# Designed miniproteins, single chains, continued (4), part 78

Each design is a single chain, and the fold is of that chain. pLDDT is the mean over its residues in the fold that is shown.

## One batch from the design tools (miniprotein)

Design m14867
Fold by ESMFold2-Fast:
Structure m14867 (fold): chain A 80 residues (1-80)
Amino acid sequence: RAEELAQRLELLAAAAKAMGYDEAARLLLEAANRARAGDFEGAARLAEEAARLLRATGEEDAKALAERAEELARELRELA
C-alpha cells in the first residue's frame, strides 16, 4: 500500500544520497511524498525520472539503483 511504497522510496533515496546521487535522491523523496498523498501517477513519473538520471551516470552502482526505482515506478502505476 501507499505507506509501504513511500518507505521503500525513502530507503532508495537514502541509498542514492549516500552514493552522492543527490538529485536522484531528491526526486525519490518527492515521489514518496506524492505516494503518501495518493498521487501514484505523479510518484511513478518522479521515480522514472530518478532512474533516468541514475542510468545517465554510466556507473554500475547507479544502474542497480535505477533498476530498483523502475521496479517501484511499475508498482506505483499498478495502484494508479
Scores: mean pLDDT 87

Design m14868
Fold by ESMFold2-Fast:
Structure m14868 (fold): chain A 84 residues (1-84)
Amino acid sequence: SEEIEQQIKLLEKQLRLAEEKGLKEAAEKYKKAIDYLRKAKEFLESDPQKAQEYIAEARKYLLEAGLIEGLAASREYKEKQALG
């Protein structure tokens, strides 16, 4: 699917940004999400049920990555407010 390919490219950019920010745990979650989306793409035509299971796993890792980034941003925001 072109949609899954586009999503993978967007996540590869998010992964690079997480790595640049030093958010190693978020970066690992993005890597796992990308791997599961690649697996989902392989099974889309042959086994749609298995593809949906891989998409669900990718979604789980994306939620975890988002939570880690949100917590990091919240901590950084509080530190900036304390200094200025």
Scores: mean pLDDT 82

Design m14869
Fold by ESMFold2-Fast:
Structure m14869 (fold): chain A 65 residues (1-65)
Amino acid sequence: SREERLGEVLLAIGELQTERGTPTASVAEIARRLGISPATASRLLNELIARGLAERVGRGYRVVP
């Protein structure tokens, strides 16, 4: 479902931040981890931002605590 996909994106951001030691995760890396297109990842990220669950910082994205 879309809700499951949104949860997968949030988890992927957190995992990438921890694994890479970076403050944000890129669209390309999120898309690669989940096996989805960058366009699909961008749409899901925009939805998470609209819901206040993620934010864009520069060229990357992070989970809102």
Scores: mean pLDDT 85

Design m14870
Fold by ESMFold2-Fast:
Structure m14870 (fold): chain A 57 residues (1-57)
Amino acid sequence: SLLEKAIEEIKKYGEIRDYLSRRQFKEVLKEKYPELTDDEINEAIEKAQKEIEKEAA
């Protein structure tokens, strides 16, 4: 699904978060996945952040 792909993209960029803030991630996701709503983008960012920490543990 588009949400799953968005989460994977966020995970890839997670390690360079120093220059891509959460707000900037939203803009990138809007460009790559215009089908996603703002709410879905926020959810994807939140889930990706939690999954990164969970998988690292």
Scores: mean pLDDT 69

Design m14872
Fold by ESMFold2-Fast:
Structure m14872 (fold): chain A 62 residues (1-62)
Amino acid sequence: GPMIAVATEDVEGDGGTILTLKKGDVVEVLKELSPRLWVVRLLSDPSRVGLVHADKLEIISG
């Protein structure tokens, strides 16, 4: 099944590469680019895809 995570804190993106998230936002982890940097998609707006540091996310299902 899809790997789902929740943002544990607000994340300020750069408008391009790093995805802006609010604490409590739910994302699908699409790819682990490195142990600390994951490609994710925002579930509430699937057009929003970007990189987020893994330490800002908590896995809730997978």
Scores: mean pLDDT 84

Design m14873
Fold by ESMFold2-Fast:
Structure m14873 (fold): chain A 63 residues (1-63)
Amino acid sequence: MAEEVAEEGVRRLEELGARATDEGVRELARGAAEAVRRYAAESAELAREAARAAVEGLEAQLA
């Protein structure tokens, strides 16, 4: 469900942020998690898309 998808996305983004050594990347992870939470209240589809894009982008930064 939308809330479960958002919760999983947020958890993943928080994990990526915790592994980041650069504060800029940690701030991006924090912002992305907040955006996913906000989108979940409006639209499950937007929350899922936001989580997917943010996780993919942050994983690339931490490669």
Scores: mean pLDDT 71

Design m14874
Fold by ESMFold2-Fast:
Structure m14874 (fold): chain A 99 residues (1-99)
Amino acid sequence: AAREAAREASAAAGAALARGVAAYERGDLETAARHFREAAAHLDAAADAYEALGTAEDRAQAARLRELAALTGRLADALAAGDRARAEALLAELQRLGG
């Protein structure tokens, strides 16, 4: 079902985010960048699934997930570039929005 697809994609995004944070804490920026890029893709997939459900509430959730995807993608780019200061700032913003 479409709602099950949305939940599955959201769960996959959460798992990828957790792997990304764990890799970052170990100082493995390349692995962290890959996991955050995977997380951004899963967040976009979740947003697409919510948007397809067509309610105002589901569209609002899709918009929030797309914002998180964009932020997570920028974090992955900063990590891939080795820009630790930018990555730290983006990670703090991601944690603020997710908690």
Scores: mean pLDDT 87

Design m14875
Fold by ESMFold2-Fast:
Structure m14875 (fold): chain A 83 residues (1-83)
Amino acid sequence: MSREELEEEIRLGEEAAKEALEKGDLRRAAAILTGIARAYLELGKPEEAIEYAQKALELAEKAGDKTGVELAQKVLEEAKKAL
């Protein structure tokens, strides 16, 4: 994706994550935040990717979403390697 498309994806994702959290949908919020972390990695911003992947991991753990936990951990490890 272009840089502009990735930045728009992040902006829209942040709003979608807020809505999911307002509804108490921790599983959905975790998935959205994992997507934002991936977008930051594609932008070459691993520090921001780590921040969002950590938030996603916490929400996935609270939701009891083992798949979401695994996905967030993979992005977090990838972001740490990019530092």
Scores: mean pLDDT 87

Design m14876
Fold by ESMFold2-Fast:
Structure m14876 (fold): chain A 70 residues (1-70)
Amino acid sequence: SMSKEELEKETAESLARMYASVVRGIPGVTVEELREEMERFLERMSKVQSEEAVKAARRAIEERLAEFEA
């Protein structure tokens, strides 16, 4: 069974990946605008979630941004 800490990390990663995909799908959104929106998302997350969860979410976002830029 997943620990509470691991569940929080997995949830943060999944939410970050989903949000990045949604924003990327908006017609006319630039990579710069997407990066700015993701930074705002992480800032909001940092107020309610652990440092480990935010770090996991940031990694997931950077992986998705790299995919979008490729």
Scores: mean pLDDT 80

Design m14877
Fold by ESMFold2-Fast:
Structure m14877 (fold): chain A 58 residues (1-58)
Amino acid sequence: EVLLEATGTAANGATVTVKFEYDPEVGRVSGYAKGTASNLDDMTEAAQAVAAAIAAQR
């Protein structure tokens, strides 16, 4: 199993880590995001920013 991980920050300092797991036996990819922030709005903004950055890095 291989983990691909990226971490980003929002303008107000909230951080989000996005992880992708690849299972070679099944040939599938699973993903999830984990955030840290002082409030939910900051966490949501950071999560969206990291997801967009990963999509742009093709």
Scores: mean pLDDT 58

Design m14878
Fold by ESMFold2-Fast:
Structure m14878 (fold): chain A 75 residues (1-75)
Amino acid sequence: SEEQEKQDELIARAVRELVAYARQHPDATEEELRQMADEVFEKAREEAKKLGIKLDEDYFRAVLDTVLRALRERR
Protein backbone atom coordinates (compact mmCIF):
# COMPACT_ATOMS: atom_id res chain seq x y z
CA SER A 1 0.00 0.00 0.00
CA GLU A 2 1.03 3.64 -0.43
CA GLU A 3 0.97 4.11 3.36
CA GLN A 4 3.34 1.15 3.80
CA GLU A 5 5.63 2.60 1.10
CA LYS A 6 5.67 5.98 2.90
CA GLN A 7 6.51 4.27 6.22
CA ASP A 8 9.30 2.27 4.53
CA GLU A 9 10.76 5.50 3.06
CA LEU A 10 10.75 7.23 6.48
CA ILE A 11 12.49 4.23 8.05
CA ALA A 12 15.00 4.01 5.16
CA ARG A 13 15.83 7.72 5.54
CA ALA A 14 16.39 7.32 9.30
CA VAL A 15 18.68 4.32 8.68
CA ARG A 16 20.63 6.29 6.04
CA GLU A 17 21.14 9.19 8.49
CA LEU A 18 22.31 6.84 11.27
CA VAL A 19 24.75 5.06 8.92
CA ALA A 20 26.03 8.41 7.57
CA TYR A 21 26.62 9.63 11.15
CA ALA A 22 28.57 6.46 11.99
CA ARG A 23 30.70 6.88 8.83
CA GLN A 24 31.47 10.54 9.67
CA HIS A 25 32.25 9.65 13.31
CA PRO A 26 34.14 6.31 13.24
CA ASP A 27 35.17 6.79 16.91
CA ALA A 28 31.58 7.38 18.06
CA THR A 29 30.68 5.51 21.25
CA GLU A 30 27.78 3.06 21.54
CA GLU A 31 25.98 5.72 23.62
CA GLU A 32 26.47 8.39 20.92
CA LEU A 33 25.21 6.02 18.20
CA ARG A 34 22.14 5.17 20.31
CA GLN A 35 21.53 8.90 20.87
CA MET A 36 21.63 9.45 17.10
CA ALA A 37 19.24 6.51 16.59
CA ASP A 38 16.81 8.17 19.04
CA GLU A 39 17.16 11.48 17.16
CA VAL A 40 16.43 9.99 13.71
CA PHE A 41 13.51 8.01 15.20
CA GLU A 42 11.97 11.16 16.70
CA LYS A 43 12.41 13.12 13.43
CA ALA A 44 10.68 10.33 11.48
CA ARG A 45 7.92 10.12 14.10
CA GLU A 46 7.26 13.88 13.83
CA GLU A 47 7.25 13.74 10.01
CA ALA A 48 4.86 10.75 10.05
CA LYS A 49 2.51 12.63 12.41
CA LYS A 50 2.62 15.68 10.10
CA LEU A 51 1.82 13.50 7.05
CA GLY A 52 -0.86 11.43 8.85
CA ILE A 53 1.13 8.21 8.46
CA LYS A 54 0.82 5.60 11.22
CA LEU A 55 4.28 4.29 12.12
CA ASP A 56 4.79 0.79 13.45
CA GLU A 57 7.06 2.14 16.19
CA ASP A 58 8.03 -1.31 17.52
CA TYR A 59 9.11 -2.44 14.03
CA PHE A 60 10.98 0.85 13.44
CA ARG A 61 12.85 0.56 16.77
CA ALA A 62 13.73 -3.08 15.96
CA VAL A 63 15.17 -1.99 12.58
CA LEU A 64 17.27 0.73 14.24
CA ASP A 65 18.48 -1.72 16.93
CA THR A 66 19.55 -4.15 14.18
CA VAL A 67 21.49 -1.35 12.43
CA LEU A 68 23.13 -0.30 15.72
CA ARG A 69 24.31 -3.89 16.33
CA ALA A 70 25.73 -4.09 12.78
CA LEU A 71 27.55 -0.76 13.22
CA ARG A 72 29.12 -1.92 16.52
CA GLU A 73 30.30 -5.20 14.90
CA ARG A 74 32.10 -3.28 12.08
CA ARG A 75 34.88 -2.06 14.41
Scores: mean pLDDT 85

Design m14879
Fold by ESMFold2-Fast:
Structure m14879 (fold): chain A 62 residues (1-62)
Amino acid sequence: PTIRVLVSVEDKAKVKPEVEALGGHIEMYLPFNQLQVDVPANAIGKLKKTNGVKDVDLPKPL
C-alpha cells in the first residue's frame, strides 16, 4: 500500500533521490519548499528521518 503525503524539505534536489530509494516517487513539486510524494506506508518513518526533510504531513483519515 502506497500513501500520498506532503513533505516539507530544505532542498528538493537532495530529497528526490532519498524518496526514490525508499520506493517512492515525487508526484508534484509545490511552492514553499514542499513536495507531494507517493511512498510505501511502511517507509513513512524512514522518510521523516531523511536528511533534508523537515516534516511529513499524513493525509486526513476519512
Scores: mean pLDDT 76

Design m14880
Fold by ESMFold2-Fast:
Structure m14880 (fold): chain A 92 residues (1-92)
Amino acid sequence: SAEIERLIAELKAKGAENGIGVEIRLEGDTLEIVISGLSPIQQTSLSLWLIGLELDGAKVEISIEGDTVRIVVSGLSDEQLKALLERLISLV
């Protein structure tokens, strides 16, 4: 989706402006995101939101090492994917 590609570009650009590294890979229905430079409170906020996404039927895997968060999500609808990207843009 051109809209999803624009949201990914916006997230990466905004992250870079704020000293936050963002890498995103979308393969079929699986989204992999690596975010570096998040504060502990930003990491907690993101983790709580992702638990909600898992309760709505998505598969979510989170790995945290220091200030780096790796997220793998599968089974997202286009609307859930947009919501996730918009949430991340708001967070960074």
Scores: mean pLDDT 80

Design m14881
Fold by ESMFold2-Fast:
Structure m14881 (fold): chain A 70 residues (1-70)
Amino acid sequence: SEKIEEAKKKIKEVIEEGKKKGLSLREITEKANKVAEELIKKYKLSPEEKVEVREELMKLLDELEKELEE
């Protein structure tokens, strides 16, 4: 669980930093996906943990898209 929470935190940080810098949704999505995949590899996450991290990424990116369209 600790590795999953760390991965989720780092993904959120990447998205927040991208927003602060005024990056496009595409650029933020590319960076967040890259970071998520690197963290999955680095932490050697199980199949279930990979799903949880990717679901959080998808949720955060969906929230970002809605925020940027409003």
Scores: mean pLDDT 83

Design m14882
Fold by ESMFold2-Fast:
Structure m14882 (fold): chain A 83 residues (1-83)
Amino acid sequence: MEKEREVLELIAEATMEALLLEVARAVGEELPEEAEKLLKEGYEYLQKAVKALEAGDYEKALEYAKKALELFRKARELLLEAE
């Protein structure tokens, strides 16, 4: 359960970061092109993390979830740097 819980926590955190970006877009903020690219890549890794979790491959699920979180955080940093 420990690895599974860690994966679920990372997926939840990655999802929250993605939701913050989606909310920013919904209220009229334009995402920089690079941030849009990172958001798309983040969703791809998040999907891979969920599939690995469903397959019971917690090690791969952890790697993919961490990558998704990293990508969403980078997208958020770019949004904050945009003028």
Scores: mean pLDDT 82

Design m14884
Fold by ESMFold2-Fast:
Formats: sequence, C-alpha cells, structure tokens
Structure m14884 (fold): chain A 101 residues (1-101)
Amino acid sequence: SKEELVKETFEKASKLLDEAAEAIKNGDYQKANEKFVELARLVDETLEKLGVSDELRNKIIGELGKALVEVMNAPPEEIDEKVQEAKTRLKKLLEEALKNS
C-alpha cells in the first residue's frame, strides 16, 4: 500500500540520518554525504511511486535538502537535536505527499 511505502521509506531514511550523524561525529564528512545522497534518492523514488505532482515533489525535496544541510552544518552539541528536527520534518513531508498521492 501507499501507507506501507511511506512507513518503510521513513524507517529507512531515519536509519540513514542516524548513520550520517554518527559519521559527522567521527569527522567522516564523505560518509555523511554518501548517506544524505542515499536518503535524498530514497525519498525522491518514493515520491515518484506515490505519483505526486512535480511541483510538490520539488517542494518536498527542497525542504528535505534544507533539513540535511542543517544537520551537516550543526555544531557537535546540536547534531542530535537537528537529526530529530530532520526526522520530524521528513515525517510531515511524507504525510503531505501521501495525502496528495
């Protein structure tokens, strides 16, 4: 179902965010970037499968990109907070996509 696709996407994306955060904490920005690229691709493929409009797809990918930049640029003491904010925003964006699919 579309609901199961969104749930699976969120679970996989959340894991990728956690892995990226761990990489940042270890100073491995290349690995963090690879995880963010995987996450963005996963979300984009999910939006395509949901059949959302190109306008909404572009909006969601743009907002996700902003959240990922905030995680990448966070000082060490704020990384976990920015990860939780990114997960919260991603959940809302995927729920918006599902309603408009």
Scores: mean pLDDT 90

Design m14885
Fold by ESMFold2-Fast:
Structure m14885 (fold): chain A 67 residues (1-67)
Amino acid sequence: MTKEEALAKLEELKKSGRISDSAYRLARDYIEGKNIGDVANPEISEEKLRSIGVSQADAQALVAALK
């Protein structure tokens, strides 16, 4: 999955109310961050999302939607 595809899915999740606003902001900042920007596709894992402050429930929803 490309960074643009991940960001598009993230925007859809936010608009549908499936994730919190805080989860959206944290996940977006992480995907747009330098460590992810250096790879061909962003790797989104529950552990990575939780390490940046996303709740377990929102992290699971994000990983499931981006799979």
Scores: mean pLDDT 69

Design m14887
Fold by ESMFold2-Fast:
Structure m14887 (fold): chain A 63 residues (1-63)
Amino acid sequence: EEDLNKGRELARQGKYEEAVEYFKKAIEKDPKNKEAYLGLASVLEKLGRTDEAKEWLQKAKEA
């Protein structure tokens, strides 16, 4: 999906805050897209938002 791919591209560029927004959009459009949850958790860890990253990893297991 476009939002998932855009999030991944932004993360590769080090634009982690923007990547968070696009991964969240991907999840909103497809709540069962486990890869979007994993991408979100990864960039949250890069931002030092470790507690939020753990929360999204848990949600990925439930999707």
Scores: mean pLDDT 82

Design m14888
Fold by ESMFold2-Fast:
Structure m14888 (fold): chain A 52 residues (1-52)
Amino acid sequence: AEALRRRTEVLLGATDGLKLMAEHLGLDDSVKRLEEIRREIEEEGARRLAEA
């Protein structure tokens, strides 16, 4: 569904914002985990879109 795609894009943008904040604070481990979460969200979103 188009709504799922749009919401996933918003979620990925929010994850990018969190990553920038973590980078500003020097939380390198958190940055790495946020990058992993971003990829998982992207992959799961693509899977759900393929099922729609």
Scores: mean pLDDT 80

Design m14889
Fold by ESMFold2-Fast:
Structure m14889 (fold): chain A 62 residues (1-62)
Amino acid sequence: SLRKKLEEEIERLEKELRETKTVSQRTAIALSAIGLAEEAERNGLPELAKRARELAKEAATA
């Protein structure tokens, strides 16, 4: 299902953020998370959109 796919992709990015050490990698994660948030919002999954947006904010402010 789309929900499961988006949840798995968000979990992957969360793991990558914990392991990343560079600003450029964090920026890439933030951009990917924004994309996932937009996809979740378009598909009526506001809880996943919120989670992805929070991840993007965390990646951008590290």
Scores: mean pLDDT 85

Design m14890
Fold by ESMFold2-Fast:
Structure m14890 (fold): chain A 72 residues (1-72)
Amino acid sequence: MEPELDDEELEKLKEEYEKRFGVEYTLEQVRVAVDTARKLRDIGFEINKELYEKGLIKEELLSEEEKERLAE
């Protein structure tokens, strides 16, 4: 289970988003974006893991995070 982000962690992500995209975000917008991205990532990982285990995709198509989770 992925822990809930505290305000300090959200502020760090807010700064990264603002630096990357050049626009200002609220902490709530960052939290929603992170929660949505995590949910989509986890769904994508499950699909990619199944496809990889069945030999339908190459390891090079997996992200470093997906490879780390697959190793568990």
Scores: mean pLDDT 67

Design m14891
Fold by ESMFold2-Fast:
Structure m14891 (fold): chain A 74 residues (1-74)
Amino acid sequence: HMEEVKLLREARDALIQLAENPDNAEAHRKVEELGKKLPEAVRRLAQAISLKPGEKSITDEQRARADAAFAEAA
């Protein structure tokens, strides 16, 4: 489904942005909305891109895991 793939891409991008900037209100809103529509996919993406306290950006390995989770869900 094209719409589902679009939502998964938005969820991945919003979660990455939220991980790198926790104060981003738009990213928070997107994640909350998409988590209601695609709870399993958002949960998997969130696990793939979680940051440790004090980190300001995700690693290439975390981005690759998020991309893999997106590809699996799509």
Scores: mean pLDDT 68

Design m14892
Fold by ESMFold2-Fast:
Structure m14892 (fold): chain A 111 residues (1-111)
Amino acid sequence: LSEGHKALREKDYEKAIEIYEEELKKKETADLYNNLGEALLKQGKYEEAIEYYLKAVELDPSNGVAIRNLMDALKKQGKEEEAKKLGSEAMKAINNGDYEKALELAKEAAK
C-alpha cells in the first residue's frame, strides 16, 4: 500500500490529499485523481471530488471506476437523476468503445 492509501485507511483524509497532490506533481494518473476525489468525498467536499473524478475520466475514459465514483458523488450532492442517466448511458458508451461519448456524458452530468 502507498502512503496515500495508508492515510485513507486511517481516515486522515487531509494527509491523504497532501500525499496524492505531491504524487501528481511527479506523475499525473487517473488512479491518483480517483484517490484524491475519494478523499475529498469522504470530507464532504462533493463539488471538488466531482472535478477530480472528471480529470480521471479524461485521462482514462475506458475505466468505469471513475464513472462510478462520479455517480456516487453526484448522488451525494442530491443529483440522483443525473447520476442514473450517466450510469446507464456511459456504461453503454464504454461497452461500445465510444470513449468520447462517455467523457461527454460525464462532463454534462458534472455541470
Scores: mean pLDDT 82

Design m14893
Fold by ESMFold2-Fast:
Structure m14893 (fold): chain A 73 residues (1-73)
Amino acid sequence: MDTEVEIALQLIKAAVAKLANDYETAGEWYEKAARIAEKSGDPLAPELYRQAAEAYRNSGDTEKAKELEEKAK
């Protein structure tokens, strides 16, 4: 399914950014994956929002991290 492929591509980009210690960019890719999953009704959406929040917290963007944690509830 095209949506699942799109989510997978965003997750690969997030993983590459994490390997580069670019947590802000990793957070952006996880957030994009989470929004695609949420729009498609994918049950992975809350977990992807948590991954995005963790990445933003590691980058120092605490406000963005809290916003995404609320979406994961």
Scores: mean pLDDT 82

Design m14894
Fold by ESMFold2-Fast:
Structure m14894 (fold): chain A 118 residues (1-118)
Amino acid sequence: KEDFKRIAKTYKTLEEKVFALLLFGNIALKNKDYDTAIEAYEVAIELDPENWRAYYNLGLAYYQKGEYEKAIEWFEKALKINPKSRFAKQIYENLAEAYEKLGKTDEAEKWRQKAKEA
């Protein structure tokens, strides 16, 4: 597999490094290579721990892999970093869906209500 840490060494700006890692992770996620996507997003978080998008995308990768409890953890971390994001509605919808997959209907409805308010 591609060495994502090598990508980080190639680019000089933090923003360019994180953007490249998120892009490669997103391509891997679209191709259902969840482990490669997870690795890319983890390196992005190592470089920029305040990048809520990396946490959100890591949550999506775990969700698509069927690891719903881990997906919830990473989605909640994304919201903690940027709770007023214009993308908060999308994260609330993903949290609701993950809780629904776990059979936690009351928690799912709570997050759906937040999504409607966002």
Scores: mean pLDDT 83

Design m14895
Fold by ESMFold2-Fast:
Structure m14895 (fold): chain A 97 residues (1-97)
Amino acid sequence: SMEEVKEIAEAFALGMRLGVALGDGDYERALKTAEEAQKIANEKTRPAIAAGIHAMAVLARNAGDEKTAEVLQRLADEVESGGDIVEATRKAAEELK
């Protein structure tokens, strides 16, 4: 349905916002965004959140930020694999500090 498509699109956008916050070093915003992502995470939205984070990893690599790209790629993999999004984001933030 169009409602499901919108939910998936918003989940993807949330994953992108999480990646941006981590890349900007705004770790407080990243953790708050991760909490929102975890609340909406289900079988259909989790892959979309991961795809959004992965999109930011690709953009970071294209911009020459290889460290951020590698951290975001691992975060996306953890989210897609069913990991806790808040805990995975906390680990990513510590790697980027």
Scores: mean pLDDT 90

Design m14896
Fold by ESMFold2-Fast:
Structure m14896 (fold): chain A 67 residues (1-67)
Amino acid sequence: SSETIYIHFPDEASLEAAKPVLKELLENGASQDEIIQAAEEFGGYLLAITPGEQKIVLQAGEKKVEL
């Protein structure tokens, strides 16, 4: 099913470091669990998973990025 994964990072530097890794995982059809685990390696944590577009939303402070 199509789901949007929302991940929060402690700072923008962690988000920017995680972004290319998470984007590649998403483009390669990685599982939701694999994406969440990779984000946790950069200090990210799962906020929510909602039905919708198959995408990842990254947040840190005022920064919001969609993959």
Scores: mean pLDDT 85

Design m14897
Fold by ESMFold2-Fast:
Structure m14897 (fold): chain A 78 residues (1-78)
Amino acid sequence: MSDEELREALGKLLEALKEEAKDVKDGNDLSDEEAKEIVERALESLGLDPEKAREYAERLLAGGDIRPVIEAVAEALK
């Protein structure tokens, strides 16, 4: 996978996260459940299956690697 594809995927992921987070007013203290739902919806909006979106959201909130998530987004955008 090219660096350009990963960069585009990261950019779109960040945009999707901002879009889903816009409904959260004063999100200074988001709960883990709220954060997970935002990430899950953002990933689904980018074309990931709901099951994969949930797994990646759980991994990110547990402090897991972000690289597999970006790669999955890049693949979904193809």
Scores: mean pLDDT 75

Design m14898
Fold by ESMFold2-Fast:
Structure m14898 (fold): chain A 57 residues (1-57)
Amino acid sequence: MERREEGERFVEEQKKRAPDMSPTELARETALRLHELGASPEEINRYVSEVLEASPD
């Protein structure tokens, strides 16, 4: 199972549940969840960057 796909799905689900959540807060929550799933620091950084790039600040 690809950690990458799991992370993308998680980010989208969180945005739907908490649309008022800031991009920074969403990125932190995503990073913590991916870390718990055993994702590498590089994978976590990639998702955090994607979340922040999609919604500046």
Scores: mean pLDDT 68

Design m14899
Fold by ESMFold2-Fast:
Structure m14899 (fold): chain A 57 residues (1-57)
Amino acid sequence: MGLRTLAYRYIEAGDTALSRGDNKEAADMYRLAGDLYEKAGLPEEAKELYARADEVE
């Protein structure tokens, strides 16, 4: 299953939302990417995404 590929798409969506000033949408996208990294067995990468989401919200 392409969990990492899907996570990258959410990261890009979050970056796009952030560039538009949609900080809450960016945070939501980063959290979704973090959840996908958790499911992929990448807990450290997931933590980075959760921290990034908290910073932009």
Scores: mean pLDDT 83

Design m14900
Fold by ESMFold2-Fast:
Structure m14900 (fold): chain A 62 residues (1-62)
Amino acid sequence: SEPVLKPLSEEEREARREALKTAKETLEKTPEDGLKGSEKASKAGKETYERKMEEIRRRREL
């Protein structure tokens, strides 16, 4: 991986970790069809990441 923009802040890195954790939990909790299960987990993780990023951005707009 190459740094295209400035490096991620610690808060952004934590958001990534939480998104990954949410995706993993969703995948474990939701034994749907193989492909659909993965898509659901991926979507849940992405949604969590976006919400966390919005929270960080809003906090910075202080």
Scores: mean pLDDT 70

Design m14901
Fold by ESMFold2-Fast:
Structure m14901 (fold): chain A 65 residues (1-65)
Amino acid sequence: MRDELREDLRGMRDLARSLGDDGTAREFDDLIRELDGGADVDEIERRMDELGERMRPAYAAANPA
């Protein structure tokens, strides 16, 4: 559902900002605009996963066990 994907993108954007990664946060914001503009849900989901993987090392470093 587009609304659920949009919520996920907003969450990931906010997470990226909390990690100080404004560049990745802007990329998530761009995906939200593309989704709202009628882009394919599957394509947006794939790109969201790619950005999430890119951000994973910073998240792990910020949240040690």
Scores: mean pLDDT 78

Design m14902
Fold by ESMFold2-Fast:
Structure m14902 (fold): chain A 73 residues (1-73)
Amino acid sequence: SEELQALIELVELFLEGLEGDEETKEKLKEIIEALKAGDIEKALELLEELFNNPGISPEILLKVAKTMVESKK
C-alpha cells in the first residue's frame, strides 16, 4: 500500500540523518520488520518513540512530517 511505502521512506530518511546512532538504527530496523509483517500498531509505536528522540534535528522532523502528509493522499 502507499501508506506502507511512505512510512518505509520516512524510516529511511531517519536512518540517513542519524547514521551514527546504533540505538536509532535498531529501532528503524524493528519498524521496517513490523511494517513488512503487517503489524502496523507496533510500527507506529516504535515510530513515536523515534519522534521523541531529543537528538533529532527540526529539519529532519519537518521532512518526516511532509512525507506523512503526502501519504494521506
Scores: mean pLDDT 63

